# Ledger of designs, part 34: designed miniproteins, single chains, continued (3)

Each design is a single chain, and the fold is of that chain. pLDDT is the mean over its residues in the fold that is shown.

## One batch from the design tools (miniprotein)

Design m9234
Fold by ESMFold2-Fast:
Structure m9234 (fold): chain A 111 residues (1-111)
Amino acid sequence: ADDAAVRATVEKLREYGLEIAAGAALGMWDVARRGEDPDVEFDTSDLTPEQQAAFERIKKRAEEARKQGLPKASVNGALFAALHLLRQGKIEEALKVFDDALEASRKALAQ
């Protein structure tokens, strides 16, 4: 279930051309499979106040997704993608990509 959920997130991120975020999700999943599950810290000090506020809203959605049982690697991969887009000033795209990536993960987990 978790492997399929992580793979669905990776595939969705690749559809958007977000290869670094997709690679991060795979790397985090590889670490988790080996019994390690470190917390990921996101540096937002380079963001504008508007971008920081958007990322805080996205983090709340991420907490809800984790409570729904989505793998940490899927959620963190989607967060990396969102942060990358926010740094480019693409606030609406960041929200859309984050939601789409986690929806793909939810559908895979339900199967």
Scores: mean pLDDT 84

Design m9235
Fold by ESMFold2-Fast:
Structure m9235 (fold): chain A 73 residues (1-73)
Amino acid sequence: SKAEELRKKAEEYEKKGDYLNAARWYFLSGQAYEREGKLEQAAEDYRKGAEVFEKAGDHATAKYLREKAEQLA
């Protein structure tokens, strides 16, 4: 699925240590899982995205994604 492709990109960027871009790909993957009706996978990607946004120093976006994940799970 498109969500799986986006998740794979997130994992590739995280492996490179590019946390800001990795976090953005996790966010996009979560949105794609929501559109596919896979809410548990979306929540997982939003939680992972939040963790990686915090590593990148973007606390505000991390908080937003944690709240989105809580609503879905």
Scores: mean pLDDT 87

Design m9236
Fold by ESMFold2-Fast:
Structure m9236 (fold): chain A 117 residues (1-117)
Amino acid sequence: MITLTESGGGTFKEGGSVTLSAKISGDISRVGIVGWERQRPGQPLQHVASIDLFTGEVSYAPEVAGRATISYDRAAGTLTLNLTNLKKEDTATYYAYAVDLATGEVYWGEGVQVTVV
């Protein structure tokens, strides 16, 4: 079973930055895609960033493009999202995820709250 343990949430100021991390544990040899989604108050889940671990392709949502950097250290099992020039619209619960490409199953973290004031 794959598990994700997230950290780095809290309250941040507009124009600041945040670094969110997720430790991915278990049988990570089956993980093909890793990423971050967010849920803003009263809104559906929204794509933030992803890495296809097979191709190395990185994807960013338009709302965070140029401000977000996603990285994955396979040896450490650490997925990181750095988001700069924070806006009030970045206030959301952020969920790390990992996709098992053999089954299509998506494993989710419990979510970390980011509040921009």
Scores: mean pLDDT 88

Design m9237
Fold by ESMFold2-Fast:
Structure m9237 (fold): chain A 80 residues (1-80)
Amino acid sequence: KVEEGLRYAQKGEYDKAIELFEEALKENPSAEVYTVLGLAYLNKGEYDKAIEYFRKALELDPSNVDARLALKEAERRKAA
């Protein structure tokens, strides 16, 4: 579940967090789940995957402030 995945992400266990978020995504695709998947990839330094997931989040909810800000951050880190 998303809550359990967030706990693993807080511990720096991003691979386990991603696994749980992917399970949540299969159950119900949502802008929130795409956003936390993007954040996990961002924290792993996988900027291209992070950008892709944040864009998917914004396709579902263009008004999602968290996804929009995270997308800008991922693009900034990739360019640096």
Scores: mean pLDDT 84

Design m9238
Fold by ESMFold2-Fast:
Structure m9238 (fold): chain A 72 residues (1-72)
Amino acid sequence: HMEPLSDEEIERLREEYEKRFGVKLSREQVRAILDIARKIDEVGLEFARQLLAEGKIRPEDLSPTELARLAA
């Protein structure tokens, strides 16, 4: 199972969300949203990892954010 994010990582995400959307979230709300998003994205990430391993897609075809997510 994925390691839980540190308080530092959660706080960084909360600050970015607040800065971008002007919505103040608690750390617990950020954790809950991220957990749901991770579970939904997990199947897609596994598929993307398989395609990269097979050479069907290249790292250049992905955004830096998508590449960082695949590396986690």
Scores: mean pLDDT 67

Design m9239
Fold by ESMFold2-Fast:
Structure m9239 (fold): chain A 94 residues (1-94)
Amino acid sequence: DVAARAAALLAEAERLEAKAEELERVAREGSDEEVLAAAREVADEAAKRDPAVGAALRSGAEASVETARAVNLGAAEEYRERAEALRAEALALL
């Protein structure tokens, strides 16, 4: 079902956009603890797709609050780009 496939892509795009918004909020308003926790979660998610990328992001997350914030903002940008690609793919199906 083309409509079901498009709906699934849009749902994933919305999930990634929500993740990006939360990472941007944490970077802007979050405590040091929240920044570090979010960066570790980003590294763990990246490691599921690419262990080497996950390890590099984990190193950044553990080095300082500043590098952890950079990891979070980089992930937010990547999630927004992936969401845009998924929305384009969904629209191409419809």
Scores: mean pLDDT 86

Design m9240
Fold by ESMFold2-Fast:
Structure m9240 (fold): chain A 62 residues (1-62)
Amino acid sequence: GPAVKISEKELEELLKKTEDEERQKNLVDMALEAGLPLETLIKIAEKLKREDLVKYLEELKK
């Protein structure tokens, strides 16, 4: 498939539909692999009020 499979808009839509924390982590991990900036992912998680996801992403900064 194409090198980039997920956009910011697609990720936000998928995260809105995903309530399971582990699936949310898998989605952001795929987005990071696709080249989305970590700071952008944190902003999306904060916008969607996904506190556990924000913490997960903040730990990835180390």
Scores: mean pLDDT 77

Design m9241
Fold by ESMFold2-Fast:
Structure m9241 (fold): chain A 57 residues (1-57)
Amino acid sequence: SMAERIRQAETMLRLALLKAQSREEAIDNLEKTAKDSVKVLGISEEEAEALREKVLA
């Protein structure tokens, strides 16, 4: 389901944040992971951006 894909995208983003050693790296990692979630999971770019902002906040 789309809800499962969105949940999986949020998990990917949170893992990318945890791997970052600095705020700058976190921003870069989340940007890349958001784009990857669109390609891999088929969520919209708008949904991926909203999740990126939520996780980074």
Scores: mean pLDDT 84

Design m9242
Fold by ESMFold2-Fast:
Structure m9242 (fold): chain A 115 residues (1-115)
Amino acid sequence: MITLTESGGGTFKEGSSLTLTANYSGGEVESLGWYRLTPQGIFGRIAEIDKDGTVTYAPDVEGRFTISYDEAKKTLTLNMNDLKVEDTAVYYPYARRADDGLEVFGKGVKVTVVE
């Protein structure tokens, strides 16, 4: 079973930067990423990197957020630049299992962006 352990989060000023980190353990992964749940109840993928290095970003974060993965350390990182009030959400690290394609999410980390 794949386990994701995240760190980071808190309250941040608009225009600041934040790094979220998640450590992965167990099983093989097909892809890793970050999803978020907004206060309005919108849940969606914000960034994903697959095993061949293909990266996908949601349009509203492209150019501001950068996803990276260190395979040797099994560390997934999301660098969030130029934070906006609209980035306020619970952020979930994500893994897709290689053996069955099932999606696994971490417990989530709350990020609040204020003016």
Scores: mean pLDDT 83

Design m9243
Fold by ESMFold2-Fast:
Structure m9243 (fold): chain A 63 residues (1-63)
Amino acid sequence: EKEKKLEEMKKELELAAKYHGLSEEEIKELLEVLDKAYKENNGDVGAASRAAGAYLRELLAAK
């Protein structure tokens, strides 16, 4: 259940990151942040999404 939502979220983040011109390495880091946040918050997809979104914003601001 939660795993399916996490997989869909990874696909959406990858697509969004590609749209914003992130490199493959940056996309990999973004997905790692999502996975870490998901594990650290006991499978809270919402918390993982917020952490990944914040990191994406930081990557975009650093350009």
Scores: mean pLDDT 78

Design m9244
Fold by ESMFold2-Fast:
Structure m9244 (fold): chain A 72 residues (1-72)
Amino acid sequence: MEEREREERVRRLEREVEELRDRLFAGEISKEEYEEKVRELAYEAGFAGRDDSLLEAHGALGEAVRELEERR
């Protein structure tokens, strides 16, 4: 069931993105490294380059990407 797998990936990505934000604020990673890791997570989840999928499945990921683009 693809829907169940999708939910698992969404929850995992949300945690990963939040962890990356925490690490960024703690000074453990740079802004550039944060950007690269966020893109890597999106690609790994199979949502890279698909705006609808990112917005629908990964609200937190979409927000993070938007913030990065704004400060690029």
Scores: mean pLDDT 62

Design m9245
Fold by ESMFold2-Fast:
Structure m9245 (fold): chain A 73 residues (1-73)
Amino acid sequence: SEAEKYEKQADEAEKKGNLLEAVRFYIKAGEIYKSKGDKEKAAEFYNRAAELMKQLGLEDSAEYFKKKAEELK
């Protein structure tokens, strides 16, 4: 699916150390899963994006996406 393609692109970007690119693809995957009603997958990808944002020093953005993931419970 489209979400699975973004997930693979995110994983490859993360392995290459392109963390900002990985964040963008994880967010895209999360938004697609959210639109499909898959709240568990959406939360998973928002949390993965948040952890990479934290590594990049983007603390406010990381907190924002962690809260988005929590709201999907």
Scores: mean pLDDT 86

Design m9246
Fold by ESMFold2-Fast:
Structure m9246 (fold): chain A 66 residues (1-66)
Amino acid sequence: VKKEGALKLVEEWGQKILELARQLGKEDVIPEVKKLMEEAKEAVEKGNYDEAQKLLSEAAELVTKA
């Protein structure tokens, strides 16, 4: 509901996804994950929380898919 809380949540989840990518040695997906996080933050700023959630899910899938 509050943009401030949603932006912080995207940032925290995004940092965990990036940390997981580094731990798994998937450095090649880090630029794409960062791009998806940036787009998710933009979506939150526009009030598009569903789009932000979708983008974070795509970032997590890139890291966990192998």
Scores: mean pLDDT 78

Design m9247
Fold by ESMFold2-Fast:
Structure m9247 (fold): chain A 96 residues (1-96)
Amino acid sequence: SKVAESAKELARTILELDGVTDEEEIELAETLAGVAAEAGQVLGAIIEAMRVGIEMARSEPEEARRLLEEFAERLGLSEEQREELLRKLEEVHEKR
């Protein structure tokens, strides 16, 4: 989706300007921003989704899954979107 791609590009740009260099934090922030944009969220909520993605990257696996479930429930995400987020979270945590 073009909306998700634009949100991911915006997320990466903002984080790079803020001096965030951790690729795992950037990857989860991009993923959550894209999913929030696909879910039709407003810009402020998309930016908040980026912050949640960074928090997930910094959290232990159990806490990160809790944050993911809360995020998915809050946005009413589809099963496909939830599976995409879970896969990305597992990939990021395996790299740490």
Scores: mean pLDDT 82

Design m9248
Fold by ESMFold2-Fast:
Structure m9248 (fold): chain A 65 residues (1-65)
Amino acid sequence: SELDELARKGREAALAGDYEGAIAYYEEAIKVAEKELSGDERTAVVGAIRKDIEDLRTKGEESLF
């Protein structure tokens, strides 16, 4: 699915140290999830991706020193 592909690209970017690129893919994944999913599944998936974005933002900041 498009959601799975975007999540995969986000993970690959994060593993490569491209946190900005990873966040961009995850933000697109949220838009797809909000469009294609409903109810508790949408809430769980969107919540998990938002957490991943927050973790990556924090990780990027920690890597400055």
Scores: mean pLDDT 80

Design m9249
Fold by ESMFold2-Fast:
Formats: structure tokens, sequence, C-alpha cells
Structure m9249 (fold): chain A 56 residues (1-56)
């Protein structure tokens, strides 16, 4: 769960590699990542970027 927060922070800092690593460590599905990121106050654009990194 904390991994999605770290991924979002890394994404906001332009560190796409760190964001992808944190998303992989979370073990969450794309839908669960969307829900958690939204709870953390992510924008719709940030949520879609996180999901795209998870599916790469």
Amino acid sequence: MEEVEKALEALRNGDLEAAAIHLLKSGLTPEEVREKARELGATDEEIEKLVSLLNV
C-alpha cells in the first residue's frame, strides 16, 4: 500500500524508473492502483500514468 504513495511521489519528481519499481513491489492490480492513487489525491492524469507504468 505504501508503495503506491512512493510511486506517485517518484512520478511527480520525473523518476519513471523508481515509480515503476514501486508499483511492481505493490503487487496491486491496475484497478487497485487507480483506487489507491485516487485516495492519495492523485489527478486523473497521474493515475493513468501510474497504470501505464504497471502494464509495461
Scores: mean pLDDT 79

Design m9250
Fold by ESMFold2-Fast:
Structure m9250 (fold): chain A 68 residues (1-68)
Amino acid sequence: GKAKLEALAEEIKKLYPQAKVEIVGDDKIVISGDFSPTELTGLALRLIGDYPDFEVEVKGNTITVTVK
């Protein structure tokens, strides 16, 4: 639900101050910001490991996390 995405968005901003996190509807967050490709890949891999019930997609310089 949206509350889980809001909690995740807050944690991402806490760990990555450069992150811009947008909640889209009740099931999705979009993460962008001043990330190098290596930093972005590292964040995506962490999210895949920590949130296996979420779908994590990396496209260009953006990570999208969707609740299944």
Scores: mean pLDDT 79

Design m9251
Fold by ESMFold2-Fast:
Structure m9251 (fold): chain A 88 residues (1-88)
Amino acid sequence: MKRVRLRVRLHQPGEVRPGDRVAITTPNGKVATGRVLEARRLSPHEVELDVELEGDVKPEDIQPGDQVTIVNADGTVFTGTVLEAEEL
């Protein structure tokens, strides 16, 4: 599987944890799904995530400005914007 490190600005304060599910809408109109491997809180509104991607989307297709949805194990949904993306 493909791995990417994302810095995300959350639209609302929240805690993201390993095992949470992620959906990223890419500039080419594809939705990349994945799972959080590691999460690092930088501030109440910023988090750095290591994500294992599924499907046919390449890590390099994920760009700053892409929209992200994160779903916690308890069903809580966070939305955010990608600030930085790096292939691992």
Scores: mean pLDDT 80

Design m9252
Fold by ESMFold2-Fast:
Structure m9252 (fold): chain A 58 residues (1-58)
Amino acid sequence: MLSPEAQEALDRAVEAARRGDREAAAQGMREVANITGGSKPLELQEAAARVGEALAGV
């Protein structure tokens, strides 16, 4: 699972994606990746999928 800080960044990215704010969603995903340092590739892949689905649903 992601750390609380990474989870907060992911939640913000998903919320931005649901609003169609692609820039804010991308920024949030960069924060998640930076916080995890790339050490959690499966969690990062799942996070990217959630953001992508939210963007597609908008």
Scores: mean pLDDT 77

Design m9253
Fold by ESMFold2-Fast:
Structure m9253 (fold): chain A 88 residues (1-88)
Amino acid sequence: KAKELLFQAEISLSLALMALSLGDIKSALKAAQKALEYAEEAYKIEPSEKVEEAIRLIKEAIKALEAGDIEKAKEYLARASELLAEEL
């Protein structure tokens, strides 16, 4: 179950990055929020330091998106994606 949630989080992060490449900030924000939900659910089932760091990075990405800082958001989302991929 935890791995399935992390996989869904990874898909959602990929969708967020795709949306940003297309200039769709609203879709990127929704996808990042969905990734956060999945990652937090996974963390409740099976805590790990990498998942905790990924959650922190996704939260920072959401703040960056809300502030219009697209480059920072992309950096945080990409780093979170790498961390979650290592747990899969």
Scores: mean pLDDT 87

Design m9254
Fold by ESMFold2-Fast:
Structure m9254 (fold): chain A 79 residues (1-79)
Amino acid sequence: ASHVPASEKALEFAEELKKLLEKYFKEGKLEEGLKEVEERLEKELAALSPEEQLSLQSAVLENVIPFIKKKVEEEKKKK
């Protein structure tokens, strides 16, 4: 399996995405938060080398996607 460990910069970016999502989720703007995160991720990936793209994808899969799933479930329970 080809797996590149998440770099410190990739982990920092993933944390920024998580903080952004948390802000939108607190405001009940789940769809808007997901859209902004997707736009920011696409722009960042376009600026990165292939190796850095793999690192960022790893950080997102391991840190951001589980966070999104948890927050989506929490928001569904509130409404």
Scores: mean pLDDT 75

Design m9255
Fold by ESMFold2-Fast:
Structure m9255 (fold): chain A 68 residues (1-68)
Amino acid sequence: SMEEQKKLEELRKEGYEKFLDNAIKAARGVNPELADYLEAEKKAYENGRPLSEYLDELIKRYQEEAEK
């Protein structure tokens, strides 16, 4: 149903935001340039811009591993 599709999209969005937050925290102490890039990607995503194809693919793979 349409309601099930909306719930799935909301869960995916929450997962993406959670992944990005964790990735930013991990990067901040070792690679500030990467952390700044990830913060910019998160801000763009929150403003309705799509994530880069590369980052979107990595997040999807990470979510699949986390769901196991």
Scores: mean pLDDT 68

Design m9256
Fold by ESMFold2-Fast:
Structure m9256 (fold): chain A 55 residues (1-55)
Amino acid sequence: VELTEEQVEGGVAAVELMKNGGFTEEQAIELLMKFGGLSEEEARAAFERGKELGG
């Protein structure tokens, strides 16, 4: 899935919410879909990219 820089930044923020905010991975992905306007596929890809970049 091709992600924009903004979507990648969203993924990093979502990973941070999971690690420091007490959100589950599923909740973080749902936030990307609802507030980021991402599809489920894009949200999962952005979250995985965020994990890779050390969110």
Scores: mean pLDDT 77

Design m9257
Fold by ESMFold2-Fast:
Structure m9257 (fold): chain A 65 residues (1-65)
Amino acid sequence: MIEEVKKRIEELLEKAKKAKNPSDRAAYFTAAVLDGIGAALETEDEEQRKEILEYVKKAMEEFLK
């Protein structure tokens, strides 16, 4: 379910934001992005894939701003 994917990404990004060192921050951020991309590749629904990829893109842009 897309909502579960979004929740996992949000949880990993929150861990990244709370990380005290740049290495841990990078690890959690990378895990969030890879989980999102993996979920998109596993879906057979084009609309769901697009929604997941747009969510990952927006989350990356907001985190790196």
Scores: mean pLDDT 81

Design m9258
Fold by ESMFold2-Fast:
Structure m9258 (fold): chain A 96 residues (1-96)
Amino acid sequence: MTEEELRERVREGLQALADSLGLKLSPEAIDIVARRLVEKIRERGFVTPDELAEILRQAAEELEKRGFDPESVEALRKMADTLREGQAAADAALAA
């Protein structure tokens, strides 16, 4: 798989995740997250839900610093919170 093909698949996955949560992401927000995710996948071969949540939070901060796209900033933060809540629920289930 080329880097461009990997970026395309990551962008599709991010859009699907946002759609499943009823959230809208701009193309710019998707590109920022996809870039960071591709870097992590190339470094480690995988990304954990907690690492994905952190990448979403960092992308939201980058967009907010640019002073535009408040809907995507809110969407990215909600997606990150949802992933962290899911991880906490999974950890609780495994501890039971």
Scores: mean pLDDT 75

Design m9259
Fold by ESMFold2-Fast:
Structure m9259 (fold): chain A 61 residues (1-61)
Amino acid sequence: MERRRVTLTSDADVDALLASVEIPEQYREPLRDGLRAMIPVELELELEGKRLTRFRVTRAP
């Protein structure tokens, strides 16, 4: 399991993150909308290969 920290400051950052990871399709739109509503946001991601298994919000407005 890999842990990665990312800071998202724009809709483009959210889209780039979601393009770089695999998540079930049914979660993709809710996660995109939720992250866009929280920018600027810092996340800690847990990954198995490209698969996003968990994330945690470490800093939000």
Scores: mean pLDDT 80

Design m9260
Fold by ESMFold2-Fast:
Structure m9260 (fold): chain A 107 residues (1-107)
Amino acid sequence: SAREKAIEHARKAVEYAEKAIEAAKSGNGDLAKEYFMEAARHAAQAAYYARQLDTPIGKRAAELFEKAAVYAEKAAQAMESGNFDLAIKYAREARKYAEEAIKLLEE
């Protein structure tokens, strides 16, 4: 169940990051910031559950999810500062790390 919860939260983190990128591209900064914050929250939860697996793969996945959460938070900060291009770049990094961690857990 910890593995399933980690993957479920990670998938939600990817979905919210994608929604945030779309909102940022459409100029909706408030909505993009909300979605980036949701992406960070779900990535942090994915890391928490990945660590509960108490395995080397779980630890590696947790570290990648923690990076995803940090980049999603940086994307939200970039949106607050009006830097939409930087927010999108950070959001893409958050997606990349979350997707890499999902692949580790699904192997």
Scores: mean pLDDT 90

Design m9261
Fold by ESMFold2-Fast:
Structure m9261 (fold): chain A 68 residues (1-68)
Amino acid sequence: NVEDAQKFLESIETKKEELLKKAKEAGKDVEELKKAIEVQEEIAKLVIEGKFEEARKLAEEYEKELEK
């Protein structure tokens, strides 16, 4: 379903931007930013594979890590 995929991609783009902002705010060093980039790359790979649920959960888990 192209419509669902497009809506999910728009949602993920917004979430990637939010995660990057939170990583900057948490910003202890280069390692934290590197982790944010790696998580975003993994999310992109999961989306390409059609694993939307896994991609969303990964983003949510990383977001919670930034809140700690």
Scores: mean pLDDT 68

Design m9262
Fold by ESMFold2-Fast:
Structure m9262 (fold): chain A 72 residues (1-72)
Amino acid sequence: SETEEKLKEELKRLEEEGEEAIKEKRYEEAAKLFQKMKDLAELAYNRGAPEEFKKLAEEAKEKIEEAKKLAA
């Protein structure tokens, strides 16, 4: 669906921005970007999007934990 495609594009953009922030050692910004990714993926899944969105939310959660650990 158009909505799912748009959400996937937005999630990929957030992931890429977060990964770039990690590479640049902007760990707090990376954690914020991955948090947005997690929240968006969870919202989509809770509204009936397929299991792929649940997996994306889980991946984002792991990336948040990594970024926070690097920031500490």
Scores: mean pLDDT 86

Design m9263
Fold by ESMFold2-Fast:
Structure m9263 (fold): chain A 66 residues (1-66)
Amino acid sequence: MTLRVTNLGPVTAQIGLILRLIGDERFEVKIVGENTLLITSKGSEEEAERLERELRADPRFKVERI
């Protein structure tokens, strides 16, 4: 599963998300724009769906499944 995540909040929200995911081997994070990330799940579909729900609940992020 791949998610496009657009940061609508402060830069610290995007930095916090990158730092959370960059050490997690289950996810690949690619910076594709100033406020846009692509997050790809490498393993667990359940963890990917959990992350999608968490990010969709956060009003600082706009989330699109690719």
Scores: mean pLDDT 82

Design m9264
Fold by ESMFold2-Fast:
Structure m9264 (fold): chain A 68 residues (1-68)
Amino acid sequence: SPLEEAERIVRETLERVRELLEEGRYEEAQKVVDEAILRIGELTDPETARRLIDELFKEVQRLYDEIK
């Protein structure tokens, strides 16, 4: 389903962002997040997309705080 695909995008994006941040590849990490936001917005209704994007932003912020 589109929801399951969007949830998968969140999980895979967080895994990729962690790798990139650990390697100091901050610009590429931001690109991966930006691409994920666009895909999530295309796959689901606006309310669901907002929830998943908010979750993604919170988890990305935690990764930045953890690594820096």
Scores: mean pLDDT 86

Design m9265
Fold by ESMFold2-Fast:
Structure m9265 (fold): chain A 76 residues (1-76)
Amino acid sequence: SEEERKILELRGEAMRKIAEELRKKSLEEVTDEEIVEIWERVFGPRVAEAVRDWLAGKSTAQDVEAAIVEEIRRRL
């Protein structure tokens, strides 16, 4: 569907922004909290909470993806 295509395009753009922010930090020096802060800046607090839970082993990558899709749908 057109909505699904727009979600994929906006997801791709947002993920590039996360990659750019992470490139500014050393992988060996980056903390979980810094990762969460980057995700919050790009996707907002709901997705950042899902990422925090995933990093803590309390959720899955699929839970993070679901939160990303929901946030993008909210922005459409």
Scores: mean pLDDT 82

Design m9266
Fold by ESMFold2-Fast:
Structure m9266 (fold): chain A 66 residues (1-66)
Amino acid sequence: GKITITATSEGEIVLADGSILPKGGVLEFPAEETTVKVQGDLVVVRDAKGRLLAFAGKDGVEIKYT
């Protein structure tokens, strides 16, 4: 399966290297190897080893599981 994270309106997604995907940006991750958690006002994306992949404000992203 896939996890799709979209920066929808006023949101942005910050990648582990510090680069930013602006509004309208889309990231896809393998669902079997990726964990998505809400921590406070942030959505945090990690790989199977717990390493940070991306984070975003929870009100600025849409998350879909397919």
Scores: mean pLDDT 81

Design m9267
Fold by ESMFold2-Fast:
Structure m9267 (fold): chain A 86 residues (1-86)
Amino acid sequence: PSEEELERDILLALVEMAYGIAKIDIERGVPEQEARDYVGKIAVKTAKELGRPEVAKAIEETYEKNKDLPLDEFVDAIIEAVEKVM
């Protein structure tokens, strides 16, 4: 795989891990807004740490547009944003 493919796979794996944690947190009484915020922040931070500011920007724009979506739809939107730019 290319370096970009590996970086994309790492970012998506961390988003999926954050989503798994967020689902457990909601089951345990954490507000859905806080769970969405956690996933969004992990995605943006990871993209920035991978040196992909264009990906971080796409995630931030998706986060702002989709703040009121259910967690599942929010995570799908984040994954789609990453896949469109990587």
Scores: mean pLDDT 85

Design m9268
Fold by ESMFold2-Fast:
Structure m9268 (fold): chain A 86 residues (1-86)
Amino acid sequence: MSPESREALLAGMEASTVLIEATVLLLYNASVEELKKAIERLKEAIKRLEEALKRTTDPAVKAELEAEIEALKEKIKELEEQIKKL
């Protein structure tokens, strides 16, 4: 595995972990402060995925990274909507 592919895989795994954590917070009706912290972690994960995307030349890996970025952006919207209800 190339160093670039390894970096992309690690960024994706970290993003998946943050996505799961954010989903758990929604299920547990977490506080506004916890939801805000989850949004910041999701934004950081997006930045790492965008950096991996810039270094990646493989079209399949690019598509996977782009899909992961979109999933994280949707989760941020869900958390923001939950905050509006609290």
Scores: mean pLDDT 82

Design m9269
Fold by ESMFold2-Fast:
Structure m9269 (fold): chain A 78 residues (1-78)
Amino acid sequence: DMAALEERARELLRRAAEEEGLPPWLVEALLAGDGERLAREATPEELEKVRRVTERAMREMAASLGISDEEVEAALAE
Protein backbone atom coordinates (compact mmCIF):
# COMPACT_ATOMS: atom_id res chain seq x y z
CA ASP A 1 0.00 0.00 0.00
CA MET A 2 1.03 3.63 -0.49
CA ALA A 3 1.71 4.45 3.17
CA ALA A 4 4.01 1.44 3.59
CA LEU A 5 5.89 2.38 0.40
CA GLU A 6 6.33 5.96 1.65
CA GLU A 7 7.65 4.72 5.00
CA ARG A 8 10.18 2.41 3.28
CA ALA A 9 11.30 5.20 0.93
CA ARG A 10 11.88 7.56 3.87
CA GLU A 11 13.89 4.93 5.79
CA LEU A 12 16.04 4.17 2.72
CA LEU A 13 16.69 7.89 2.16
CA ARG A 14 17.60 8.43 5.82
CA ARG A 15 20.09 5.54 5.87
CA ALA A 16 21.69 6.48 2.54
CA ALA A 17 22.04 10.12 3.62
CA GLU A 18 23.64 9.12 6.94
CA GLU A 19 26.07 6.80 5.11
CA GLU A 20 27.10 9.70 2.81
CA GLY A 21 27.75 11.85 5.89
CA LEU A 22 25.21 14.54 5.06
CA PRO A 23 24.62 17.19 7.77
CA PRO A 24 21.53 16.66 9.99
CA TRP A 25 19.67 19.60 8.44
CA LEU A 26 20.06 18.10 4.95
CA VAL A 27 18.82 14.71 6.15
CA GLU A 28 15.79 16.46 7.71
CA ALA A 29 15.09 18.46 4.53
CA LEU A 30 15.34 15.29 2.39
CA LEU A 31 12.94 13.37 4.63
CA ALA A 32 10.51 16.31 4.59
CA GLY A 33 10.70 16.48 0.78
CA ASP A 34 11.73 20.15 1.05
CA GLY A 35 13.30 20.55 -2.38
CA GLU A 36 13.05 24.37 -2.21
CA ARG A 37 15.16 24.50 0.95
CA LEU A 38 17.72 22.14 -0.60
CA ALA A 39 17.94 24.33 -3.73
CA ARG A 40 18.37 27.53 -1.67
CA GLU A 41 20.68 26.42 1.15
CA ALA A 42 22.70 23.41 -0.05
CA THR A 43 26.09 23.86 -1.71
CA PRO A 44 26.69 22.33 -5.17
CA GLU A 45 28.77 19.60 -3.49
CA GLU A 46 25.95 18.82 -1.04
CA LEU A 47 23.41 18.77 -3.91
CA GLU A 48 25.59 16.21 -5.73
CA LYS A 49 25.60 14.03 -2.60
CA VAL A 50 21.80 14.46 -2.33
CA ARG A 51 21.49 13.31 -5.96
CA ARG A 52 23.57 10.17 -5.25
CA VAL A 53 21.61 9.42 -2.06
CA THR A 54 18.27 9.85 -3.85
CA GLU A 55 19.31 7.67 -6.80
CA ARG A 56 20.54 4.95 -4.44
CA ALA A 57 17.31 4.99 -2.42
CA MET A 58 15.17 4.98 -5.59
CA ARG A 59 17.09 2.04 -7.08
CA GLU A 60 16.72 0.06 -3.84
CA MET A 61 12.99 0.83 -3.67
CA ALA A 62 12.51 -0.03 -7.35
CA ALA A 63 14.34 -3.35 -6.92
CA SER A 64 11.99 -4.28 -4.06
CA LEU A 65 9.01 -3.53 -6.37
CA GLY A 66 10.40 -5.38 -9.40
CA ILE A 67 10.99 -2.19 -11.39
CA SER A 68 13.89 -2.30 -13.86
CA ASP A 69 16.97 -0.06 -13.79
CA GLU A 70 15.85 1.39 -17.15
CA GLU A 71 12.55 2.53 -15.62
CA VAL A 72 14.38 4.09 -12.64
CA GLU A 73 16.75 5.92 -15.01
CA ALA A 74 13.77 7.29 -16.98
CA ALA A 75 12.11 8.53 -13.76
CA LEU A 76 15.33 10.21 -12.58
CA ALA A 77 15.60 12.03 -15.95
CA GLU A 78 12.24 13.70 -15.31
Scores: mean pLDDT 74

